# Designs tried in a protein design run: designed miniproteins, single chains, continued (5). Part 86

Each design is a single chain, and the fold is of that chain. pLDDT is the mean over its residues in the fold that is shown.

## One batch from the design tools (miniprotein)

Design m18974
Fold by ESMFold2-Fast:
Structure m18974 (fold): chain A 63 residues (1-63)
Amino acid sequence: KLVEVKVEYTDLETGEKKTLTIVMSEETAERMRSVEALLIRAIGEEGGGKVAENTYYISEEAA
């Protein structure tokens, strides 16, 4: 099954926020979500919280 992954980032040259949508397998998306969750946990609980809020966002495709 395929899912959409949205990534927000700030363009350093223009300073504007941009969004990229990537379609990938559900397994790959779960792997990426797991890694992101671990990083947020480690930084938030141990290292002082997230500085940049732009990360991968996983959503399911409609049907």
Scores: mean pLDDT 55

Design m18975
Fold by ESMFold2-Fast:
Structure m18975 (fold): chain A 67 residues (1-67)
Amino acid sequence: PAVPTVTVPQGTPLSELKERVAAAAGLDPDQVTFHPAGVDTSKVGTYGAVLELPDGTLVPVRVEVKA
């Protein structure tokens, strides 16, 4: 399966990023744990992150931060 990818503006709060990432994966943001790893929304770039489901399943996601 394809890795879900979200594009967000530079400076996007991590709370908004979590909501967008969960939506892109078809998941409820209130029911998942977002592991941003090295994601820095203040810096333009492409980052890897992980969503953790309540059962411990890890879903890889990609985050692209744009100016």
Scores: mean pLDDT 80

Design m18976
Fold by ESMFold2-Fast:
Structure m18976 (fold): chain A 86 residues (1-86)
Amino acid sequence: DEAYQQAKELLAQAEALAKKGTPEDLARAVELVIEALRLAQEAPPEQVREILKRVGALARLLKEKGASEEDIRRVEEEALRAYLAA
């Protein structure tokens, strides 16, 4: 599934940016996570669940690195939409 592979690539990029931990990198990581979640809505339910698990781990990393409460809320809202679409 092209959407699933693209979502995985975006999450890998987001993780690398989150590990760098600058405010600019964290903001970009959040946008990549949101894009991955939107793409995941077009994937089969089992692949959506795998993406949601990875997003959960990445959201914890983003919080640890100091991502804004607003950005974390945006990720959580998009994750809920992906979950409900599956």
Scores: mean pLDDT 85

Design m18977
Fold by ESMFold2-Fast:
Structure m18977 (fold): chain A 120 residues (1-120)
Amino acid sequence: MEKKLKELIEEISKILGVSPSTLEEMLKAVSSNSEIQDLLNSLPLDVLFEAVLKRIKNEKIRELLRKAYEEAETLEEKQQIILIGLVAIAVEKGLTDPEEVVKESIRILKEILKEEGVKV
């Protein structure tokens, strides 16, 4: 898992024009946020994944994330892939500050939950 996720981060960071370390710091900020963890538990992961994937502009990033998600064997791996997708959406919008990436990720997750009829 860690090796495949590291390779995924490296490929996505190259496409987005950011360093892998920058993407990893954003991912750490998003993954350590308690509100994001609560929101991730509010819908089935497959529903969240498809909704996140549709919001990604770059086709190659969508294909990389889809392959990684299909190869993921655990719920934890699937959650990490969704979080990478959220970071990718924020970076595509020009956000580079981890705090702003967290805020945008919360906004996107709340939007998805509201569209699926979940109270947030």
Scores: mean pLDDT 86

Design m18978
Fold by ESMFold2-Fast:
Structure m18978 (fold): chain A 79 residues (1-79)
Amino acid sequence: MAQRYLDFARATFEKLIKEAEELYRKGLISEEQLEEIRRIGEQTLADVAAALAAGDLEKAALLILEGIEKIRKIIEEGL
């Protein structure tokens, strides 16, 4: 269960970062925004891994949703 959650989170954030890289290539977001998106993804994955290690699946799920929302807001601010 925990490993599937972490694998899902990793795949989700890798996809979001790839989408952000595409937006950067098109000139729709700044390099600074791309770096912040990468930072949020890495930090969220670390926090999710820690929550899963503690057995807190609810916290892990909330951290994933919060990370996605933060990335979405940065993209919306750039557009």
Scores: mean pLDDT 82

Design m18979
Fold by ESMFold2-Fast:
Structure m18979 (fold): chain A 64 residues (1-64)
Amino acid sequence: TPSPWEQAGALVTKLHEALVARDHEAVRAQIRQLRALKAANPDDSFLNRVIDVAIARAEAELAA
């Protein structure tokens, strides 16, 4: 079973690939998965911070 950090790394990679491809639906799908991972790991403050930063950057890119 992948660790939460391995899952976050895989999701962030897919998020970046979707952003480069300008696939806004795929970007939103990865944001939903990252939010779910955050909700599943509420006590991991560093993981939650990394997820929040990744989501904020992706949402800023979608708004541009």
Scores: mean pLDDT 87

Design m18980
Fold by ESMFold2-Fast:
Order: C-alpha cells, then sequence, then structure tokens
Structure m18980 (fold): chain A 116 residues (1-116)
C-alpha cells in the first residue's frame, strides 16, 4: 500500500473543504461534480490499497478544477497548485512520499486561501 488510510482521509478532507469553497451548491451540475469527487474519495478511504480508486479520485478532482473559471489571481494560483499536486500523484501512484507531499501541499494552499 503506497498510502495510508490517514493520508487518504486527509486528502478527502482537503478536497471537501476546497470544493465547498469554490462550488455553488445551488448549481445542479456543480453539486453533482462535488458528489462525484467525494464518492471517489470515500472509495479510496475504504480501499486505500486500490490504485484504481486513487486514479478515479485524482482524475475527477483535476477534471472539476479544470472545468471552473478562477475569479481571482490568488484562486487561479491555488487551482494550478492543487492540479499540479494531483497530477504528481497520478504520475507516481505507488510513491507514498509523493502522496504525503501532495496532501501537505494541498493543506498549505487551503490554509493560505482561508487566512486571506
Amino acid sequence: MAWSRELAERFREVAERFLTLVLDPSNPEQAAMREAVLAAADELVANPDDLAALRRFMELFIAVLESLVPQSPEMQRAFEEMIAAAREVLANPDDAAVFEAAVDRLEAVLDRLLSS
């Protein structure tokens, strides 16, 4: 297992918090995007050794972020950093250190946005 359940849970929490910040819950398409990403994240948390679950979660997370138009330069930078971290995980799916570094980076990006 390249990643622990704890790291998968931390990634799910960051994804949920970030999607809550950037998606409109009154938009049915965006609500469906949020549900799809979180369902994939929940599958990874339940099966942290499942590479297919990891790929589904990362691919859906990237697709949702790429479908959105960032409304500020700071938000654009945050989207770029989150997409880059998720892509790094997809490129190195068996590397626990890459997964941990990606989670740490996403948490730092989210903390920076919430402190602004």
Scores: mean pLDDT 81

Design m18981
Fold by ESMFold2-Fast:
Structure m18981 (fold): chain A 97 residues (1-97)
Amino acid sequence: MLEELKKKAKEYVLEALKNRENEEKALEYLEKARELWDEILANSDKKTNEEFHEELMREIFKYYLKYGSEEEKKELRESAGPKTAEIIEEVEKELKA
């Protein structure tokens, strides 16, 4: 159950990213992801929630690094705090392998 909720939430986030140029469609997918995220929060502990949040951030960064514009990639790097920058670096290493 929990793993299926996580998988579906990731799928909706990725669909929102694919449709980011269409605000209405992107928001619809983000709302669906938020509803699933609320269910995950209700059915798991703090550690599991923090781990899943990091998994979602990695998927988002991976998508932008593969398919984002040069401006989107620059904004991602420039807005990143130290911990987020470490995650971005790890994702970049994975994509180069």
Scores: mean pLDDT 78

Design m18982
Fold by ESMFold2-Fast:
Structure m18982 (fold): chain A 80 residues (1-80)
Amino acid sequence: DEEKRIEEEIREMEEKLKKEIEELKDDPEKVKELVREALIEAIELVTGIPKEEVREKIEKEGWSATLKEVDALYEERKAK
């Protein structure tokens, strides 16, 4: 089901992100950019909100507010 697919995709992204962070650990600015983009992509997968809209939301409301909304939307999508 879609819930299982999303979880599998997130797991794959997590593994890939861990590897890329390890490779770039000496460059914290690049690591931060990688994490930011990976989180935005994960949010798109989980919520269905386009990456561009997620970026705007983070810029306008900040990460904590955006993540709280993502959590709520993820719970709603899981139920469907």
Scores: mean pLDDT 73

Design m18983
Fold by ESMFold2-Fast:
Structure m18983 (fold): chain A 70 residues (1-70)
Amino acid sequence: SETEKEEVERIIEHLESKLPLLKEKNPKAAEVVEKAIEEMKKYKDSDPKKAIEILKKTNEEVSKIQEEEL
């Protein structure tokens, strides 16, 4: 639906805005987020629910990396 696509677009924009800081602070986590952004962009129009699933998985991986690096 349009609402789900809009939600995914807002999430992508938010992640992209934070990516430069994340690259500075934790390059490994930044790589994971960058790949997730590209995957989410691929699915945002055809399968926005898949894009949200990618986000959930990415959040789990980033959390693990941040615990190991910080």
Scores: mean pLDDT 80

Design m18984
Fold by ESMFold2-Fast:
Structure m18984 (fold): chain A 55 residues (1-55)
Amino acid sequence: MDKLIDIRSEPARVVDGRVVTTVESLVEDENGNKYLVREVVDERARLLGSSVEPA
């Protein structure tokens, strides 16, 4: 995925006893296909999980 179009963060929440923030990025590949990337990070900015879905 080659182009970041938009980025948003959700309000912080507690998951599995830690404070986490979900960051959503809308990205476009070289063929014009858009994807929503969700990344869950903890209070130390460590990546806990990620998912990619067609937008």
Scores: mean pLDDT 73

Design m18985
Fold by ESMFold2-Fast:
Structure m18985 (fold): chain A 73 residues (1-73)
Amino acid sequence: MFDELMDRLAELVKRHPELFPEVAQRLAEEGKKLGKKYPPEELKDPEAYKKAEEEATEAARRILREAEERARA
């Protein structure tokens, strides 16, 4: 599933390199938010780690979808 998101990001950057800085910035900001919500101490819990991974995947999917929609619009 995460591999699918990486493939989508690579294709977006290949076709629309001008969108990469915006996508990279949004991904970095979501990463910072997740780091505050799930500090390293809490990530020692496998269930917390799974929730953080699911939230990170969903945020990345949303950001990529929005960027792909902008590329078409």
Scores: mean pLDDT 77

Design m18986
Fold by ESMFold2-Fast:
Structure m18986 (fold): chain A 98 residues (1-98)
Amino acid sequence: MKTLEEVRAEAERRLAQIDAAKTPEEILKVYDEFMEEAKKLIDESTDPEFIEAIMDEASRVGTAAIDKLIAMGDEEGALRVARKLAEFRNYALEKLEK
């Protein structure tokens, strides 16, 4: 099970991978893998502060992916990431709010 420090370190690693990515497909893969892990962490957690931190890191990684995809001319990929990020945030908020 990952600590908050490990989650933040993973987000920084994913941000570096997005910055180094040469194709839209590489960015989308990095983002999808991170979001699958983030969702599992939210599903397994009962700590509101931990869930909020995961949401913050998901927003950071998602925003970086969107910005890079737009810069590469992949507007469809950017919209896909934005949609998945919105769905994830709604899912996490439902977990936090009764």
Scores: mean pLDDT 83

Design m18987
Fold by ESMFold2-Fast:
Structure m18987 (fold): chain A 94 residues (1-94)
Amino acid sequence: SIEEFIEKVKRSVRELVEEALEALERGDVERAEFLLEVALALLHMAKAILKLLGEEDPRLEKIIEALDRALEALRRGDVERAREALEEALELLE
């Protein structure tokens, strides 16, 4: 079902975000950026599939926005802003 698919995507994204936070704890910014790019790709794919089915999940859009802010912060060298955005993304993920 589409609900099972979305749940699996959210679970995978949560795991990627948790791994990105662990990478930042180690100072591995490059790995954190890569993990966030993968998470964003999965979320955009899920959003596209929902749109094709005439469905919408407002939480996916908010998660995408939070992860976009995290990635932008990392590209600026702002690790603390990135962590804040990643924590926000985790709160949006159940």
Scores: mean pLDDT 88

Design m18988
Fold by ESMFold2-Fast:
Structure m18988 (fold): chain A 71 residues (1-71)
Amino acid sequence: MKMVGGVYVLNEEEGVSIVQTYVGEKEEVEKWAKEVEEKYKGSKVYTVFLPLEEASSENINKALEEAVKAA
């Protein structure tokens, strides 16, 4: 199953946010997201996964915004 992963990294002390996306098979996307979480230990990291067919930049941004609000 092909998916798009979106990761939002928030460093509240520096006021910096980073958004990254990755497209691939579900297992590859999940592995990538885990690697991003490990790389940015100590920051708030929010992850979302969308089917490739539903993954537009607007849908990814909306899903990330909802993930931040839910945490």
Scores: mean pLDDT 75

Design m18989
Fold by ESMFold2-Fast:
Structure m18989 (fold): chain A 58 residues (1-58)
Amino acid sequence: MKPELEKVLPSREELEEAFKNGKPITIKADGKEITVDGKNIEEAMAILREEYPEILEK
């Protein structure tokens, strides 16, 4: 990423990257950590939006 336009941490992209690699993804939010397998990317996104909306904001 040359322009670094995506300064915010979009969990969606990270989840898709982990899903493609077949690796579990760990989301951190100021002391909070959740680990979700890439196979459950849709469910992981729902959890992030409900439990950690702050991550999707910035």
Scores: mean pLDDT 54

Design m18990
Fold by ESMFold2-Fast:
Structure m18990 (fold): chain A 101 residues (1-101)
Amino acid sequence: DIDDAMQQVRQNVDDMVSQSSPSQRQQAQQLGDQTINSVRQMVRAVRDRDDGQVVQHSRQISDNMSQLQSMSSNPQQAQQQADRFNQAVTRAIDAVSRDVQ
């Protein structure tokens, strides 16, 4: 459900932040927090049928995820975590879309 998908989103972001270099940890944490907030806003926009806001938040999520991956000390694990994050976001969107339709 939506709560399970959002929990997976939070876990994947936290894992990516934890893999950032110590010198970039504060920036990674800030990006992680912004990413989670953008996912919540995008899920709400999907529920509200606000396509413009969905596109805007989707771009912000993509940009933040690219930055988090670039800050990783382990590129292979960062890619796997990004894949899991994308799957969790898709599940959250699908759950909201089913409730609206």
Scores: mean pLDDT 82

Design m18991
Fold by ESMFold2-Fast:
Structure m18991 (fold): chain A 93 residues (1-93)
Amino acid sequence: SAAAAQREREREEQLGIETLEGAIKKAEELKKLIEEGIKKTPMNNQPIEEWLEKLEKLKEDALKALELHEKYGSLSEKQVELLKEFIKKVEEI
């Protein structure tokens, strides 16, 4: 039914929002660690450089998602705002 399809879209949107909020928080945490001169994250003993490489790749994916949204309108306004915030946070590192 149309109602079931709408509920599925709302669930996918909420999951996407939570994922983006987590990525923004991770970028902010890494910025603080770099400013303090720490060479490893406290979460998993990985070098900061490995996390920066992962964030740069996610930034490229986010830019591509925004480009696809401009062509097809596939994202909610909230998802677009979070993607832009995530890109900005990664660029601030």
Scores: mean pLDDT 71

Design m18992
Fold by ESMFold2-Fast:
Structure m18992 (fold): chain A 55 residues (1-55)
Amino acid sequence: SALEAQIQAQVDSMVAAAMAVQRRSEKDPARLAAIEATTRAAFTAVLRRLADKAL
């Protein structure tokens, strides 16, 4: 759906911005991968919850 595509695009944008900041301090690729996975899950959960409240 259009809403699902918008949620994914927003999550991708937010994760990219967060990871750009994290890469300034964190140099371990394994830790960066774990941070990215956790950050993506958290943003996805928040945006889906907000979408559910709007519908």
Scores: mean pLDDT 84

Design m18993
Fold by ESMFold2-Fast:
Structure m18993 (fold): chain A 64 residues (1-64)
Amino acid sequence: MPSVEEMQELSDKLAEFKQYIINNPDITEEEAREMIEKINFPSEEEKEAAIEEALKLLESLKKK
């Protein structure tokens, strides 16, 4: 289990990444996956959840 500090750092990095997607909705699914892969997640499950959430955000932005 990640520490409270590690969870806060992950949350901040994910928020920055989501902001980047919002500002750059033309990025590809592959690019989004690569950006998340650069984040050191404590578990593969958390990494997969973050990828899924980012892809849903990207799809939502492109649909608008």
Scores: mean pLDDT 72

Design m18994
Fold by ESMFold2-Fast:
Structure m18994 (fold): chain A 85 residues (1-85)
Amino acid sequence: MVKLTIELEAAPEVSLETFEEAVLEAAEALRKAGGKNVRVEPLSPRRARITAEFESREKAEEGARRAKEVAEKHGVEARVRLEEL
């Protein structure tokens, strides 16, 4: 089992509404890729952490790629960390 952590940070020019949309879409991308226990943790109005658990590293990497693409489309920076459980 692999734990995936994505930390999302919006630049000051990105609206709060756009950031919220990016966070929700990134979380949904993780769920669609097979992510379990997907959790969103708001850290600040422009920063959030999303965690998810995957059955395999390959599924986690695919989920991370999709979530990062969604975040970057909205101008949100995404940093990804994978940890074996």
Scores: mean pLDDT 85

Design m18995
Fold by ESMFold2-Fast:
Structure m18995 (fold): chain A 90 residues (1-90)
Amino acid sequence: SGLEADLRAEAPALVAGLRETVEQLKEYIEKGGKPSRIAALGTAAALLANMAVLSGDPEAVQELRRIAEEVKDYDPDLAKIIETAAEKGL
């Protein structure tokens, strides 16, 4: 489908966006940032992870697993969402 082809082309950008969002989330948690901002970043990360998986790119899936491991100590619920997206292609 057109959406899958578009997502495949954007896979590197989606993965980069996810990584940046997770890094910002980690910073806000370390600084004791506002819960609403942390929640918004978590929601954005979950969306980006699901979109990256829809690309069907094996490198994107592998990178999602690495990002999930990196965020596990900061937000274990988000880590599980990213892992689940990578495992199921959702």
Scores: mean pLDDT 80

Design m18996
Fold by ESMFold2-Fast:
Structure m18996 (fold): chain A 65 residues (1-65)
Amino acid sequence: AAPFEIDRSDPELAALAEEGERLIAEGRAMLATATTPEEVARGVGIVLRGIGLLTDAVLLGRRRG
């Protein structure tokens, strides 16, 4: 299983999670309207950045508690 469990009571972790979720949503919206390879690459890049932030929030949370 790959659940992303994030401690939202930690302001730093909450901020990372919110930004990550926002970027994933933004990237997915861009991909839904993408008509060129360049637009697809941009959308994918934004989604990957969002996933990275969520991963950081999970890993940092595990180290702290």
Scores: mean pLDDT 78

Design m18997
Fold by ESMFold2-Fast:
Structure m18997 (fold): chain A 95 residues (1-95)
Amino acid sequence: MKKIIYEAAGVGRDPETNRLVAVGAAGIKEDGKEAYAVHRVVLDENGNIVGETGEVSEGTPKELVDRARRLADEVAAAIKAGKPVQPRYEVKIEE
């Protein structure tokens, strides 16, 4: 069956603090199962990092965890620099 590799990045809000959250995600879907990592960087009103959280599904490779963190960090850096952030979802299909 085909292996699907996906990445996502964007901006959300923390439901507890209403702060901006830079989000990065990376995952693999294979044989109807999914392994993924999501990393969140919580920002203040000036774009400074005030917290980080992560969510990792069972069996997720470290490479996906690191990729999710990098994507979140890139979004956080863009917010701090005043650059526009558009939500992105990228998919690669392997044999």
Scores: mean pLDDT 79

Design m18998
Fold by ESMFold2-Fast:
Structure m18998 (fold): chain A 79 residues (1-79)
Amino acid sequence: DPKVVGAVLRELRDARGLSVREVAERAGLSPRTLSNIERGLLERTGLDLAQLQRIADALGVRAGDVLRRISEAVAAARA
């Protein structure tokens, strides 16, 4: 679910006090691309595993930890 993925990434970024621009620069993305990902607007930008790994690295977390958080958020939304 792109909206769940975007919400998890935004939450991790906010928890670290980082701006969209700062994380985008560290991940090698445009701020617009990261903003679209965080909003769940993936129809033009996409989100592959390599891009997720770059964003996770920019946030100082492991990609596997991001995937775990996404799984937990999906489970909570279904309950």
Scores: mean pLDDT 75

Design m18999
Fold by ESMFold2-Fast:
Structure m18999 (fold): chain A 87 residues (1-87)
Amino acid sequence: SAARAERLRAQGERLAERALELARELMETESEERLLEAAELYERRAEEAAAAGDEEAARVYRALAALFRGAAEGDPERAAEEARAAF
């Protein structure tokens, strides 16, 4: 259980770091509209995963949704911190 919890935390940290970098790049290359569309897509996927009982997938999708929404709002760092907290 400890090894699995450590692995999930490490995955969460790596995902948050990569998503922060991607969110910053997306802010430079993509419109706010496209970032919001991505956030809404992942919010829906999170709800579907949660309904299916896949809590791990639901957490990942919620973290991605938060990062895209944060990028759209001009605050990718706050969104990355929320993603880290999800793991």
Scores: mean pLDDT 77

Design m19000
Fold by ESMFold2-Fast:
Structure m19000 (fold): chain A 61 residues (1-61)
Amino acid sequence: SKLEAGIKAGEAGYQGNPEEAAKIMRDAGFSEEEARDTGIGAALAGYQGSPLAGAIVAEMA
């Protein structure tokens, strides 16, 4: 689901891997542009230590 993909992307961002976060979103059916933007959002979520922020970004895409 989109929520599951967002949580996984947030976890990847938390570990300092926004490229993996973007890949997770691409695999979930988001566009290349949305995946790129989600990678940035997940990296910010990682900086704040919040996988939930990645889930919110996924819901908004």
Scores: mean pLDDT 63

Design m19001
Fold by ESMFold2-Fast:
Structure m19001 (fold): chain A 108 residues (1-108)
Amino acid sequence: MEEIVERVLELVEEFVRRALEAAKTLSVADLEAALQALLQEFDDRVRELLDGVLAAQLLYVASTMVDKIVDDAKKNGYFDEAKAEKLLEEMRKKMEEIIRQYAEEQLQ
């Protein structure tokens, strides 16, 4: 269980890193497609390690934050790196909380 928790946390960190990189380097028009592709890859990789319920919870948190980033960028016509970093950090913290709570429940 601990090894699975560490692997899922690594996937969360990788998703955050790649999402920020995409946001910094891509136009607003390309950003939505790139972030949706990253979400799909994240979901696929998480589902290889975890059951459907926990995977669905993590995908919901990730997709909600991606939608906020994309909507903000489209609304303003530009990508705000500081806002995106804040949203992705909030997402990372929520996901870590969910993963750690799940691990604790499995050890009972």
Scores: mean pLDDT 77

Design m19002
Fold by ESMFold2-Fast:
Structure m19002 (fold): chain A 86 residues (1-86)
Amino acid sequence: SKIEELKEKIKELLKEIHELTQQLLQSSGEKAAELEKELKKKAEELGKALRELAKLLSGKELEESEAARFLKPVLKPYIEELQEEL
């Protein structure tokens, strides 16, 4: 189903974001900048997939707390970096 396809896509994106974040934390200079761009792109794709899934499920099956629990550890370094720039 469309819902199952989206769930698999979300799972894949979360794994990719986690791996990229780990690589970013160990990287510097040009490599870090490259990984950051890729991570931001994957995060945007994840956001779109989560929004589409929520729409199909009328916002009842996928809870915000679950999404936050999975996303925060992976995106925290980027969120903190962005907050320091503002």
Scores: mean pLDDT 68

Design m19003
Fold by ESMFold2-Fast:
Structure m19003 (fold): chain A 99 residues (1-99)
Amino acid sequence: MEKEREERARRIAEEGEAKLRAQIEELRAAGVSDEELAAANAKRKLSAGEAARAVGRALGLPEEDVEEMAEIAEKYNDDAEKAEEKIIEIIERALRRKA
């Protein structure tokens, strides 16, 4: 059913978000604050790309998929919802191919 597909995509996104939050917590423990990340808006695109790479690697995705996620995050850094939707599609496709 379509609801099962939507639920699966949501679970993948939630797992990715949880790992991203863990990475952010690690950065905060190292002395990097959310305020410092926000203040670095000039580097915002690069920061979004690095966050996407961290999520993709944490999920065990191939480097090609990880880099595609980073490119999407950088391209849509001003539209977090669009970036997330596209990144979820990449994760879902990579997991469907399952090696």
Scores: mean pLDDT 65

Design m19004
Fold by ESMFold2-Fast:
Structure m19004 (fold): chain A 70 residues (1-70)
Amino acid sequence: MRAEQLAQLDAHMEEEGADTEEVKKAREQALRAIDIAEGTAELSEAQRAGQEEGRKEGSTGIGGGVIPAE
């Protein structure tokens, strides 16, 4: 639920001592990302499958094995 994700983000930002403006921007960015994901629900299966396929290869702590420029 996006409300819970935002609450977690707010708690984390407060714990780190982030400024109110930083929290506001972080929430705005997170909310936008969630709205985009929800708005593209029809494409989520194919798009996520493609992104997960690319991610799974090189997410191991070194920034990934596949270079975008190759």
Scores: mean pLDDT 58

Design m19005
Fold by ESMFold2-Fast:
Order: C-alpha cells, then sequence, then structure tokens
Structure m19005 (fold): chain A 88 residues (1-88)
C-alpha cells in the first residue's frame, strides 16, 4: 500500500543514516527471513541490500534489490533463487 511504501522509504533512510549499524540490521533481517510473512520480505531484502552496499558488495546489493522487487510482483520463486545466489 501507499502507507507501507512510505514506511519502507523512511526505514531505509534511517538505516543509511546508521552507517555500519545497517550491516547488523541486515544480519538480523536475514536471521528472521524463514519466519517473516511474504509481504514483509521485501523490506528485509531492501535492508540486506543497504548492508551489502556499505560492505562494498555491489553484486549482492543488486541481487537483494531484485529479490525485493520479485516479491512485490508476487514472483516468490525468482526471489528465492536470487537470495540463494546472493548468499553463496
Amino acid sequence: SEEREKAREATLNNVRKMGLSALFIGYLALKQLPTLPEEERPLAYDILAVGAEIEGDKKSAELFRKAAEAVRNGDYETAEKLIEEALK
């Protein structure tokens, strides 16, 4: 929804302002992925992407962003493959 998208942007901006703490938040999001509802996974993947950018891992950041977009489009199979590739 519109409200959810605004909340997502606010969260990502706050994560960027936290600098290295974004890596820790990304780690926590990853650890909770198996228990997250599908509708909440895009935000978790976006947080992981910010963490990867801070580490300088542009490839993983791109994969996490594509996974978030795939879930928003209802393509869960593609999202799972992208996450699996990023974690190898």
Scores: mean pLDDT 71

Design m19006
Fold by ESMFold2-Fast:
Structure m19006 (fold): chain A 77 residues (1-77)
Amino acid sequence: TDEDLKLLEPLSKALNVSPEFLLKLAKDIINGKITDVSQIPLLYGLTLTDKKKILKEKPKSIEEFVDILKYLLDKYG
């Protein structure tokens, strides 16, 4: 958990959310609790298209979720 929080910290800063918030979001997506883009909260730095891309990629781990987010955020940095 602490390692996951450290891994998510730079992304959480870019999205203006806490690492704990982003970890919960990642777990909810990985576990299939979030299946539609309307269930993803407003995140500055991510478009509707980016959120759809995350769901389409179906990340199976925190590491995969992080890789997807880094790719999407790097497109705007």
Scores: mean pLDDT 77

Design m19007
Fold by ESMFold2-Fast:
Structure m19007 (fold): chain A 56 residues (1-56)
Amino acid sequence: MLDINTEASQKVQPRGAEIGAELRRRNPDASADERGLALTPVIKETNKIIDELEAK
């Protein structure tokens, strides 16, 4: 059995990786803060998935 957190992370990791790769490609000098802000939608999506899994 997978923990809810593990399953949610696995579902959003590909999107997080894509955003990170695109930021590096567009702006190789991007700061950690800029990357963190770009990941905000992914974090919200993860929380939504966790909530849906808990609702079961």
Scores: mean pLDDT 69

Design m19008
Fold by ESMFold2-Fast:
Structure m19008 (fold): chain A 87 residues (1-87)
Amino acid sequence: APSLEETRARLRAEALALLGDAPEMEEVLATIDRLLDSARSVAEAQRLYYAALEVVLEEAQKVVQGKMSRAEGLARALARLRELGAA
């Protein structure tokens, strides 16, 4: 089975591949990195990572639908990601 460190490295690489092309996503990527660092097991790292992607996707969908600005969507995503790390 992969180690916790191997899992963190893989999920960081996946996040960078999915989100790293946009400069505005730098703070989102840093927040996801902090969430992965806080994980104490492989299962927790996976759970936090996929929860983080769901948050980013939900806020991105609201921006695409014209329900909020890109800046507002980014701020809301960051706030929600920080709450995942606090729980």
Scores: mean pLDDT 86

